# Designs tried in a protein design run: designed miniproteins, single chains, continued (4). Part 110

Each design is a single chain, and the fold is of that chain. pLDDT is the mean over its residues in the fold that is shown.

## One batch from the design tools (miniprotein)

Design m15811
Fold by ESMFold2-Fast:
Structure m15811 (fold): chain A 87 residues (1-87)
Amino acid sequence: SKLDELLEELARMAKEIEEDPSTSEEEKNAVRALFLRAQEWVARNPDASAAEVYEHVAAQLAALAARYPQLRPLIDRTLARLREIVE
């Protein structure tokens, strides 16, 4: 489903950050927390469409990029992939 593809793409981003030795523990923890929050939000909103999940996740990713500017290129690439999944 599109929802499963969205969560898989977020998991891929989290794994990429986890494996990057140049990324700080604070940045790694923030990305892990975002992924867990996305899963929790989906579990609490079982009637949400893939588009609604995308909007929620996109807002969280934008906030993450604002807080950790060094992650912006990766976050922008992830947002582009998420848009392709839902559109």
Scores: mean pLDDT 84

Design m15812
Fold by ESMFold2-Fast:
Structure m15812 (fold): chain A 69 residues (1-69)
Amino acid sequence: RQAELEAEIARLVEEMDRLSTKAHQELRKLTPQILAGDPAARQQAADITARFKKEVEPLEKRLRELLAQ
């Protein structure tokens, strides 16, 4: 029972970490262009952030449910 809960929590955390790493890598690639004042790069960064939040939201909700037990 506890082992099953811990396994599901670990899987959710791993997926969230994977999504976070991907988003950070993409944002880091855009940093030079953003610092150079490229408005297209700033828009891409906003899109990456919005996508990350949308993908992580259901995982965060599930994790919160499990931790509330």
Scores: mean pLDDT 83

Design m15813
Fold by ESMFold2-Fast:
Structure m15813 (fold): chain A 68 residues (1-68)
Amino acid sequence: SMADIEKAIALAKEVLKKYEPKLKAEGASQVLAVPIDENHVLIYAKFGDKLEAYLYDSVTKTLTKIQL
């Protein structure tokens, strides 16, 4: 539904706001948050020539690094 899409976008914005400063402090030049659903956000962070990916789960409140 549209309400579910709005919740997914709102979560992505909050997750980006929380983790972008942390990842940039660690050397990321660019950080993007992609909404998956109302409980999950995919984060991409660029470290020089390397791309790192992370999955955020709002139920567990954990950010897990994904192997690319």
Scores: mean pLDDT 87

Design m15814
Fold by ESMFold2-Fast:
Structure m15814 (fold): chain A 71 residues (1-71)
Amino acid sequence: MKLEETPELREELEKLRAELEKHKDSADPILVKEAELSIETAEAALTDPERAKELEKEFQALLPEAEKAAA
């Protein structure tokens, strides 16, 4: 799995990182972890597909707990 790198996509990922940092201290830790994994998976998909697959698995495994935390 691979994303094509564009300047717009890089800027989007940087903005998501900044939003995560804002919420890191005040949001539920599970939701923060889920958001962090989502961003890291997208970033890894640009340069390291193997790492992206591992992060995707971790993201999927955490999803049920994140849904409970968001309820």
Scores: mean pLDDT 72

Design m15815
Fold by ESMFold2-Fast:
Structure m15815 (fold): chain A 83 residues (1-83)
Amino acid sequence: MIELRASDTERARELIEEALRETEEKGFLHVEFLAESEDVARQLGRMFEEAAREAGLEASVQVEGTRVHVLIRSPEFVKKLLE
């Protein structure tokens, strides 16, 4: 679990980029973040959804209070499993 504060926007962006790269390499990634507040948690969730969408990846984001659960999948990985 990674703890992020509202002032750590640059660190949040770096962690998102790292998660997207690992998803591309491995096909999927599950990560959890603990935010300073519920507002920060919702902001982090939106940042993940937006970044994944721009990268062409499938992201499922669940926000529970200050906890953010992110599951990211590569479309190519999902397609390979089905075919």
Scores: mean pLDDT 72

Design m15816
Fold by ESMFold2-Fast:
Structure m15816 (fold): chain A 81 residues (1-81)
Amino acid sequence: EEVFERVLAEGQARIDAAYEKGDMEAARKAVDDTAELLISIDKERGEEVRKELQAWFDERETAYREKVIKELEDLIKKLEE
């Protein structure tokens, strides 16, 4: 259990660091690597956490994409003036 929580915490830190750098590929890999390790420690709990980590990543990726689209739309409006 301690090992599971340590792997999750270290994985989350790596995911956060990659996301803060804007490296979505590294963040996705950190999610995958962390999920695989967690599943190898406790399959049932690991699969549950994998879903949570994947959902967390998908939500942040979607929010980042929508933010970029909004910024581009705002830029286009300024250019039309």
Scores: mean pLDDT 78

Design m15817
Fold by ESMFold2-Fast:
Structure m15817 (fold): chain A 82 residues (1-82)
Amino acid sequence: MSPAQRAALDQEVDDAMVRMAAAVASLISDDKILNDTSYSIQQLQQMIQTYQQLRDRSTDPEDRAILDRAIAALQQKIAQLE
């Protein structure tokens, strides 16, 4: 695959993951998930790692801000469960 084709595909995948992270952050901020034990600490930590990796490779400041908010929300939830 050419570098240009790979970059375009990676951007589409990253955009989809950022939209997912925004949805997760919104659900946590609405306090709907804080009283629900449907997520284990291990699952929350795995989501944080996934979003951190995406953030580190993202060059878009808006995407980085969305991922940082999702990570912070997940970290707060873990702190409440511990």
Scores: mean pLDDT 70

Design m15818
Fold by ESMFold2-Fast:
Structure m15818 (fold): chain A 70 residues (1-70)
Amino acid sequence: SEKEKLIEQMKEYIKEIIELQKELGWSQEDLKDIEEYGKKLIEEMKKKSVKEIEEMLNLIKDSLEKAKKG
């Protein structure tokens, strides 16, 4: 479904954020906190509408692209 595709995309962005923060030298404790937060976020997103998920994805995507560019 469309909603499942958006949730899968969010999982990919969360993974990219964790990898980026790891490369920037974040502690293992901080990285685990982000992983746990990401899992909770995915579960909450399953309860949201497609439109709400798309809005959240656009914000995360923009933030990640800016972080990658420095």
Scores: mean pLDDT 80

Design m15819
Fold by ESMFold2-Fast:
Structure m15819 (fold): chain A 63 residues (1-63)
Amino acid sequence: ERIEQLRAELTQIDADMKQLEADIKRYEAEGKEREAAIYFTSLGILKAARDFYEELIKRLEEE
C-alpha cells in the first residue's frame, strides 16, 4: 500500500519533469532565456524530489 502510493507520486513527478523539459525546450527555442531559467530551477527541484522518493521506495522494499 505505502509503496504503491509512493510509486504513484514518483510517476506523477516523472510526468511533471517531462512536461517541464518540454516547456524549457520551447522557451529556449523562443529566445525566452529568463523563463527557461525559471523552469530549469523547477526541474532541479523535481529531480531532487524524484531521487528522494526513489530512495525511500528502495528502503521500504528492503525492510
Scores: mean pLDDT 82

Design m15820
Fold by ESMFold2-Fast:
Structure m15820 (fold): chain A 97 residues (1-97)
Amino acid sequence: MAFEVAERRLEEGHLGPVLTGLSLQYIGLQVDRELGEPVDERLLRALELAREGVLAYSRGDRERAARLLREAAELLGTVPGSEELAELVRRVAEAIE
């Protein structure tokens, strides 16, 4: 996937493990949704924004990437139990500026 291409590029900058974690969580939620498990729509939307941010970074649009990742982190901060993920996404946004 395009998200995996962005991870590979950022691994050279030591951000790969964080991006891999985000990818795996997004995939897990998609699988849960397909199996009929309840999924928080805000969490799913926030991970979509994070993925868009990573894709923007892979295209060289660092400003757009940082903005989308900050928006994703803010939304994750409103989802109970996602506070640690929100912090990780915020750190990625800060690292790519």
Scores: mean pLDDT 70

Design m15821
Fold by ESMFold2-Fast:
Structure m15821 (fold): chain A 67 residues (1-67)
Amino acid sequence: SLADEIARRVVEETGAPYSVALDAARLLLEGLSAGEAAQRLVETYGLPGIIARLIAEKAEEWLRELG
């Protein structure tokens, strides 16, 4: 799926766990902003805000290129 393709790219660039990258991709595909997705990742996984934002922003970049 498009979410899986985005997640794989995010893992390669950030070293994030696949489950986190996939969740980020799905949130963006549902129409959340990168900031909203980052906040959800902080709440769900307890990630530092800067890391959650990096993951969400990378997922958003790949969504723009692949979607």
Scores: mean pLDDT 90

Design m15822
Fold by ESMFold2-Fast:
Structure m15822 (fold): chain A 76 residues (1-76)
Amino acid sequence: NLDLVKKVSEKLRPLFLEATQRVLDAPTREEAQAAIDEAVKKMEEFKKTLSPEEQKIVDKLIKQFEKALRRLAERL
């Protein structure tokens, strides 16, 4: 369901943007990785507040966001 994917993506967007900014602002790669770990933990906690159907979609989105943030940190 594309509408459900859009809805949960919009809820996760602020957390992803905050994590991205923290990675870019990190003075070291180690601190960038720590920021990613904290962001993933926050997104997983948010996932627990959702319905089981939304949780399945959010799980896939969290994995994609983590992959993107890890790639960003590797460029620092």
Scores: mean pLDDT 80

Design m15823
Fold by ESMFold2-Fast:
Structure m15823 (fold): chain A 87 residues (1-87)
Amino acid sequence: SARQEALRQAVEYLEGLLRALEEAGTPSAEEAAVLRRLQAMVDEARAAIDAGDLDTARAIFGEIEADPAVRRLLARAQGVVTRRERA
């Protein structure tokens, strides 16, 4: 379905950002803990999408959006990706 495809694209994008953060490294133990939490949420969202459970996937994306520490980490990851694409 179009909704499943959109959610799949969103999780693939997040997986790319997580990979960029892992490659760049985390400067603190606190950020490493946030990264592990985000990785677990992304893995759960992927499993939900693959099972066709789109409501669970949407709920997980809502949790990601509601977490200020996760949002800061994702913003930093986007900066890393943007620099790599332009370098």
Scores: mean pLDDT 81

Design m15824
Fold by ESMFold2-Fast:
Structure m15824 (fold): chain A 68 residues (1-68)
Amino acid sequence: MASVEELFELFKSLQDENNLSLEQVEHLLQSMRDTELRISKELGIEVSEEEIEEMERKIAEVLARLRA
C-alpha cells in the first residue's frame, strides 16, 4: 500500500477534481486494501499481521488529514 502522504495527495486531488465525498474516499481506501490483500493471497504472498495493521493505520491517518 502507498504511503500516507501519497494517499493523502491522491485522494485530496480526487476530492477537489471529482467532488468525492469523505464516505466515498473511505470506501475507496478500504477497497484498495481489500484488493491488495486478495491479490497477495492469490499469488501466495504472505501478508503479516503487522502489515495489515499498518494498512489500517494508513487509512485512518489519510481520513483524519482529509477531515482537517
Scores: mean pLDDT 80

Design m15825
Fold by ESMFold2-Fast:
Structure m15825 (fold): chain A 88 residues (1-88)
Amino acid sequence: MEKELEEGVKAVEELVGKEAAEELKELIEKYLKALEEGNEEEAKKIAEEILKTIQRKLFLKLGIKTEEQVEEDIKELEKKKKELEKAL
């Protein structure tokens, strides 16, 4: 169970990016804690929030990126351009 959720987070990281996966990690941690406490209602509520978060992050990635992700992408592109210029 815990291992399955961890594998799910890795799959989401590949789909929606590292930052979104980190936010989901916190929700998954709360979900696991609610399960350990036997609070089934809280666990269901958190699971629903996890699904909603994944859905929203997927839609954002398909059309729009977060500001921080755009900044990181720009920095990576600048580094790649500089390496290509040196290789020429």
Scores: mean pLDDT 67

Design m15826
Fold by ESMFold2-Fast:
Structure m15826 (fold): chain A 73 residues (1-73)
Amino acid sequence: VSRDRLEGEVLEAMGLMLEAINKLTGVEDPELLRRAAELYREAARFYRRAGDDAAAARAEERSRRAEARAEAA
């Protein structure tokens, strides 16, 4: 596994953790959602550098959804 892919995986996992915390509290915290979106965007950049376009697209979609949730909160 390349370092870029590993960095992407770590960043994506951090974003997922923030979304999980948000869901478990039952409160839509827009700051946690915006931070998750930022982490997913950064993960997508690392996945692209690693040549994993599918993982990059997944991370970009997660970022878009997290931003939409933050705006709706």
Scores: mean pLDDT 83

Design m15827
Fold by ESMFold2-Fast:
Structure m15827 (fold): chain A 91 residues (1-91)
Amino acid sequence: MNRELLAAAMLEALDRVAEAAREAGLPKAAEAAEAVRRAVEEAAATGKSLSDAPEELKKLAEEAEPELEKLKETIDAIVEEAVERLHAAAA
């Protein structure tokens, strides 16, 4: 699968997670999703690995964990749709 297609699917999925978090009134989950989206966008633009992700992303993920758990079913559905779209694009 093309890296550009994978990056595009990840960015779309993260945008949908951030939007769902905002609608649910879960600001920490929205901030975490937006921060991860920026990291993915920068990695795609610069060719850098996500393994070089700032400590700020870890902190945001830890602070957002309870809110992300509340969104688990929504996140799982968004990820499943992203995977299906990637498979369709590869066909």
Scores: mean pLDDT 74

Design m15828
Fold by ESMFold2-Fast:
Structure m15828 (fold): chain A 71 residues (1-71)
Amino acid sequence: MEIPREELAELIRRAAEAHGLTFSEEAIEKLLEVYDETGDQEVLDRLLLAAIFHALSRGRTEIELEDVEAV
């Protein structure tokens, strides 16, 4: 992995902030786990965006582990 895990987590947090949301640590860890397992940035990007929209559709201000697991 060329991108350090901590920097990738920061990028994930900033993406949520752009939509007025925050991430739980559990949701961030799940996204990083998917990236570690697949090695696929496109899968991570799609899952991240889907989790953001899932949280928004449920009226949440924080993206929880359940929002990541539901998509």
Scores: mean pLDDT 78

Design m15829
Fold by ESMFold2-Fast:
Structure m15829 (fold): chain A 61 residues (1-61)
Amino acid sequence: GIKEAISNYLKEKGIKKMNPLQVLDFAKLLKLPRSVQAKLVEAAIEKGELDLKQILDIINE
């Protein structure tokens, strides 16, 4: 599922949070709608980085 995909991306990159470029890369790899890609990038810019829970919450809105 989406939670597993986020967890696997973080583990593969050796990171605990995604910056704006990483959330965009992740969202494109999963072929998420452009509206969701925009929400993820905007949230990552505002907060600096997004953790697993923050990314999952945005995708599940």
Scores: mean pLDDT 88

Design m15830
Fold by ESMFold2-Fast:
Structure m15830 (fold): chain A 89 residues (1-89)
Amino acid sequence: MENLEKVKKAVDEALKTAREDPERAPESIGKAIDLAVKAIRELNKQGKYEEAGEVAKLASDGIKKAVELARENTRRRKQLEEQLKKLLS
């Protein structure tokens, strides 16, 4: 239960960072992946395969969404930065 809550919180933070600060999203996504991997390993060692599957699905779905949001927002930001550099040059 604690592991699922920690992973959910990390995924929620990664999604928030992908929306609000996409440049820092890779760090938040990385932390969510690390926490999910550790939680899955611990649950598997305890024979809790169903809970491990739930954590894996939650993390996979959330991380994929965060990566897509971060990529889209980073692409848009880089386009704006390129336009700004041309304006300031």
Scores: mean pLDDT 79

Design m15831
Fold by ESMFold2-Fast:
Structure m15831 (fold): chain A 75 residues (1-75)
Amino acid sequence: MAEEAIELLKEYLDTGDEEAGERAGRLIEELVAAGDREAVLEVARAVGEHLGKALGADPAEAAARAEAATAAALA
């Protein structure tokens, strides 16, 4: 599920836990394989927001950019 992938990916980004990163990657690959575009975009938006916040950028702008880039890659 998108929510689980988001949680695991945030954990990986915050702690460097490779197991969390691998699990998140596997869930994202399953969403892409299933054609669940909306779930993939939700993950991209949430991760973009989280990274924007961590890097001192505008979280909403970072989320929008991540979503747009992911949507383009899926097209």
Scores: mean pLDDT 81

Design m15832
Fold by ESMFold2-Fast:
Structure m15832 (fold): chain A 80 residues (1-80)
Amino acid sequence: MEKKEKIKEVAERLAEIAEKAGLDSFVQSLRDLIENIDKIPIEKAVEMLKAAAEQLRETHPEFKEEVDEILKEIDEIMKE
């Protein structure tokens, strides 16, 4: 799969975690990123996605384990 497709899948999983947290505006921001991923350089998309994941982890520590897996997956995709 292309790196952007893999990043899109990871962003969708982060959006699912945000939905579980009840963060409607955060979910919408992630959905907007997913819809516009083809219009954004992959490096910028990854930067935005990592920032969102780190914010979610800090504000909702109950999802830390799930978010840490997302961050790890992003790093693995970018190393390919």
Scores: mean pLDDT 80

Design m15833
Fold by ESMFold2-Fast:
Order: C-alpha cells, then structure tokens, then sequence
Structure m15833 (fold): chain A 100 residues (1-100)
C-alpha cells in the first residue's frame, strides 16, 4: 500500500467544505455582507494559518446556516478516514440541500 499523503489537513478540508456551503447559500440568498467580511479578513491577514481561515469560515457558516449545520459538517469531515473523501463530499452536498 502507498504511504498516506498528508497533503490535506483537517483545517484545510473543513475550510473547503465550509466555503462550498457558503457558495451554495449565495446561490439562493444574499450573503454579501458575510462574504465581504471574509474577503476583508483574508486581505488583512494574507499569512493567516489554515486554522484561522477555518475558524472565520466556521463563524460565517454558523451565522448563515446555523450551529447544528456547522456541527454536522465537522462530524462529516471527522468521518473521512472511515468513509473516504468522495462519500463525505456527497453527504455534505445533501446536508446543504437540506438546510437551503
């Protein structure tokens, strides 16, 4: 078996999933204020860690989609070693459709 490639951290995977959820929300509701806050944070902190970016995205998702949705996305990301990335991504899309 090939050795596991540690190219994607939990924070990077969570940030990607949370960004996808916000993008889906923007297609059905106006979240421009939240998007502007995120862009301003990234512009002011170009050296922000993956954990800091994830935390800011998590707060945005909690405000737009609620704390239960954030918890369910975090649980899905934590299940990647058991279920694999593709299944977790599919379940995340189903969760987004359920809350939108």
Amino acid sequence: AAPPEPDVSRDQLLAAMLSGALAAASAVRDISAVEAELEAFLAAHPDASDAEVRERLARAVERILGPEFLREIEELVDSVPEKGLAEVQEKARELVKRVL
Scores: mean pLDDT 77

Design m15834
Fold by ESMFold2-Fast:
Structure m15834 (fold): chain A 71 residues (1-71)
Amino acid sequence: MEEEIEKLYKEAVEIAKSIKDPRLQKVALKTVDAARELAEKYLKEGQPEKALNVLRATINTLKKIKEIQEK
């Protein structure tokens, strides 16, 4: 479970770092870090599905932002 959280976190960081606008990238990285902290909190509370869903939702949002930014 922790390995899955780490994998999703790394994917989210990679997407955020691919955003070329430095201000938007900074916000995206902050969002990823907050999502990781929330996911770790859910894991500690015994809610692994919520932990995974937080990171998956964050990744989906970042992918949409990247698509709009690259236009």
Scores: mean pLDDT 80

Design m15835
Fold by ESMFold2-Fast:
Structure m15835 (fold): chain A 71 residues (1-71)
Amino acid sequence: SAAEAARATGEGAAALLESLGYPDLAARVRAVGERLAALIAEVGPEAAEAELREEVAAVDAAAQAAVDAAR
């Protein structure tokens, strides 16, 4: 399901961030992924993405910066 996919994506990103030495960011990514998954199950993916757009974008930007710093 879309909710399971969102949770799995968040968990995968969080595991990578933990391995790179960013446990606080990993916890934030997991929390956003779980909230997105729960909201998708409640209102569907389009509405969930619209509601969490800024939080998802902020977490994605922070995760990308962490990965880029580890290159």
Scores: mean pLDDT 81

Design m15836
Fold by ESMFold2-Fast:
Structure m15836 (fold): chain A 55 residues (1-55)
Amino acid sequence: SAAAEAERAARRRRALELALKNTEDMLEDYKKRGLLTEKQIKQMEEQIAKLRAQL
C-alpha cells in the first residue's frame, strides 16, 4: 500500500540520517585523537558526502 511504502521510505531515510550523524561524530572524535591520516580523513569526508547525496 502507499502507506506501507511511505513508512519504508521514512525508515530508510532515518537510517541514512543516523549513519551520517554517526560517521560525522566518529570522524570528529578520531580527528581530535589524531588517529587518522590526511588520506583517511579525506576518504571519510567523501563517504559523508555520498550519504548526504542519498538524502
Scores: mean pLDDT 84

Design m15837
Fold by ESMFold2-Fast:
Structure m15837 (fold): chain A 74 residues (1-74)
Amino acid sequence: MEEEEIEKKFAERDKKYNLQVDNPELKELGRLDTKAELYIEKGDFEKAKEVVDQRNKFLEEMGKKIRELEEKLA
């Protein structure tokens, strides 16, 4: 799977749905979603599963980190 294809497809989605480009967490999650979708379309379910797991781990890690920072601020 080409990284260029993933980024192009994600950029098209971001532009089409007027997503906030300034939100790096959502941007990275969208990129991972696009990557998993492309692997599924190609029938590479093993790699798609790995990308989904990576996405979920990234979401969990970022969410936990953000919550910890919010708790420390007040």
Scores: mean pLDDT 70

Design m15838
Fold by ESMFold2-Fast:
Structure m15838 (fold): chain A 93 residues (1-93)
Amino acid sequence: APAPPDASASEAEKREIREAVLRQTAAQLRVIGDAIDTGLRYGKAGKPVEEAVKAARDTVDRTDVLDPKQKAKLTKEAEDSARWAWEQGAKLA
């Protein structure tokens, strides 16, 4: 997330920072949701868990609105979510 605006920032800059934070939050939520959906489908289909994890990682790599630190954290969360969802899907197979 971008740093909070200081008291010297213009109102336009404050608005742009707020919009960037909201766009980044929306992108992170979409990536986690996609990781869960992919993990569940792959688990139910009996596909390797490594393919679900790779798909989650590839989705993070395609996201252009996040900085490298945010991408690193999101990659771990997306991989963990994909593995969890895959295990749930495998139980439903």
Scores: mean pLDDT 81

Design m15839
Fold by ESMFold2-Fast:
Structure m15839 (fold): chain A 115 residues (1-115)
Amino acid sequence: MEEEIEKALLELYEVNPDLAKEFFRTVAEEMRRLGREELAELAQKAIDDLSPETVKEFARALAKAVVEDPEVLHAFRNAIARLGELATARGDEKALELIQRIVDILSRIEEQRLA
């Protein structure tokens, strides 16, 4: 599940870097609110140096945190909902397909925690 989130976030960056940057900004704000300063710093680094290397580093750390921490998963779900609104407003069908894939992954993580 972590690898699937990482891959989807990297694909979002490749499909629409501007939309990925807005998403990373929302995630950084949510992570600061939760006191997850290390994740907020990785998100900010990915925003400032929007490259495959920085995005991959951030995506890996975020994917791990989403699987391990229910508060991070909830914040991530909120950020994905916001991303969906932006993608819809912009008519980005490829981004919407990626968002749906991420939502499906998050639902599987939530089911795994209840088991």
Scores: mean pLDDT 84

Design m15840
Fold by ESMFold2-Fast:
Structure m15840 (fold): chain A 61 residues (1-61)
Amino acid sequence: SEELKEFYKKADEILAKATPEQRQRAENALAFQIGIDNMKKLSFEERLKKALELLEKYALE
């Protein structure tokens, strides 16, 4: 998927600037959000957008 490739590229750029502690917090937040997304049956595109938003928020914390 082209969308998945774009997601990984952007996620890598965000995480490259994060400390190990920030990466761990972002990973935990993303895992929790995946559970919510599954319950709400969000589309693949919506899930990727939400994941990037969470990574930026927690990795830059």
Scores: mean pLDDT 75

Design m15841
Fold by ESMFold2-Fast:
Structure m15841 (fold): chain A 99 residues (1-99)
Amino acid sequence: ILEEIKKAKTLEEALEILSKFKSPFAVIQGIVEIIKFKGKEFALPLLSAAFYVTDDPYIQFMLGLIANSLLGASPRELREIAEKLPQSVLDKIKEALEK
């Protein structure tokens, strides 16, 4: 999984890797690894999508905290980015978080 994250070239490939995780916390950890190995430009859309689609206020809080501390992104910025993403991206990350 970690080696797969390093090799991901697109947002779709990153989503395929995240969809293999069995819990919301594993998905969050996967996003943190993407920040470390791919950087802000790649990770910010994924964090934004996850923050926007989650129905769990605790998961939303954790994602917001990660985005602020690691990427300097506010909850408002995350929502604005998520609204511009393809629906397929939003649907896939929602499925990964609802496990």
Scores: mean pLDDT 76

Design m15842
Fold by ESMFold2-Fast:
Structure m15842 (fold): chain A 85 residues (1-85)
Amino acid sequence: MIKEYKIDEHLTLYLGKLSDNLYGLAVVKDGEVVGIVYFDKNGNIIYEVLDEDVEVKIEKLSDKTVKVTVKIKGKEYEITVEIPD
């Protein structure tokens, strides 16, 4: 199941479970995919494809939650998201 997290009018995150130890995050700004990040259950980024001036950090908070920090053109956004099962 894909979960949608709307940060503001222009920025939305989509989070999905791909396997037991692999999660995918899409960063969508103004309807365009500007970043894709694959990470494990411990919040380690395995693979990423990011546009210029886009940075993503994943931090494990618990077995069910991670903190996602997205930086786009110098502006930082932070959200806590639930890991989909």
Scores: mean pLDDT 84

Design m15843
Fold by ESMFold2-Fast:
Structure m15843 (fold): chain A 80 residues (1-80)
Amino acid sequence: SMAEREAIMKEKGMSPATIEVIEMYEAGASPEEFREIVRRWAADPARLEAAALAAGRLVAAGIEAPELPTIVALIRELAA
């Protein structure tokens, strides 16, 4: 289940923000859903930074999503 995967990720020392980005990607979130979540994180700079790092790790791991580069750019823009 999703909850069991989150528990395993937490046991491996992944941050809640990293888990949230991974779950968004795995759930097949639309570009609009990704943008909405990033906009909500804009109120918390630490969350934006963590999300940008998590998204970068997904790209580095070779996980492909057409929206992911756009979301990384949006997170960086909002964090500036």
Scores: mean pLDDT 59

Design m15844
Fold by ESMFold2-Fast:
Structure m15844 (fold): chain A 119 residues (1-119)
Amino acid sequence: MLTPEEVLQGLELQAAFTGKSVYEAARDFLVALARGLGDTELAEEIQKYIDELEKKGIDPRKVAELIAAGLNAMAAAGFDPETARRVLRLIVEGLKALAEGKWDEYQRIVDELRARAAA
């Protein structure tokens, strides 16, 4: 399983190589996933919420935790496109919860993603 720490380290490395922030690295990664799945609306929501998280100074470890949980859930399902789209929507709901300061909803989404990875 991917850990949040491994995801954060990967995002920090990507940010260093591109001269971007950790938030911009996370945005670029998730936007590429959404576009690869043909979901331009999710790509726009990812861009919006991650930009808001950066402006608010929300801990990037929380973004890394969502990405790790989501990727583990996708991997458990063999990366089928339907499950990947569903998991990515949950990641976007988690980003929205973080942007809106809804910590209980954020934790619920992380727990749901972790449960999907354990199934």
Scores: mean pLDDT 87

Design m15845
Fold by ESMFold2-Fast:
Structure m15845 (fold): chain A 65 residues (1-65)
Amino acid sequence: SLAEAGAVVAGAAYQEFHTELGAPEEEARRYGDRVGRAVAASGGDAAKAQAAGLEIGREATRKFG
C-alpha cells in the first residue's frame, strides 16, 4: 500500500538524515516522516513523489549537512 511504502521511505530517510547528515534524532524523524507522507500523498505518481522527496532532502541537507 502507499501507506506502507511511505512508512518504509520515512524510516530510510530518517536513517540517512540521522546517520549521514548528523541531524538530531527528533529532527531526522520529522524530516523522514515528511518524505514518507510525500510518498503516500503522491497517489502512485513516481515523479511527484521524487520531486517532493528531493525538495525535503535538500532542505534537510542545507540545515544539517
Scores: mean pLDDT 82

Design m15846
Fold by ESMFold2-Fast:
Structure m15846 (fold): chain A 80 residues (1-80)
Amino acid sequence: SPLLEEMVELVREFEEELAKAETAEEVEELLERFRKRALPLIERIKKEESPKNQTLALALYLAAEGEAFLKLRQIERKAA
């Protein structure tokens, strides 16, 4: 699935950039850019793809959101 492949690549790029982020501001900027690209792609996947591929795309998206949340908590803990 070209759309699912695009989602996989988008998540991979996001995770690579997230690993390099050192501040909450950097994480928030990365997350905003990721959401801006990922959410329209998920809407296309919901309309054009099988239920299986819709579920996989949503799982990938939620995993990326979770990684960002954990990264923010790690940074917050160091600031406290």
Scores: mean pLDDT 86

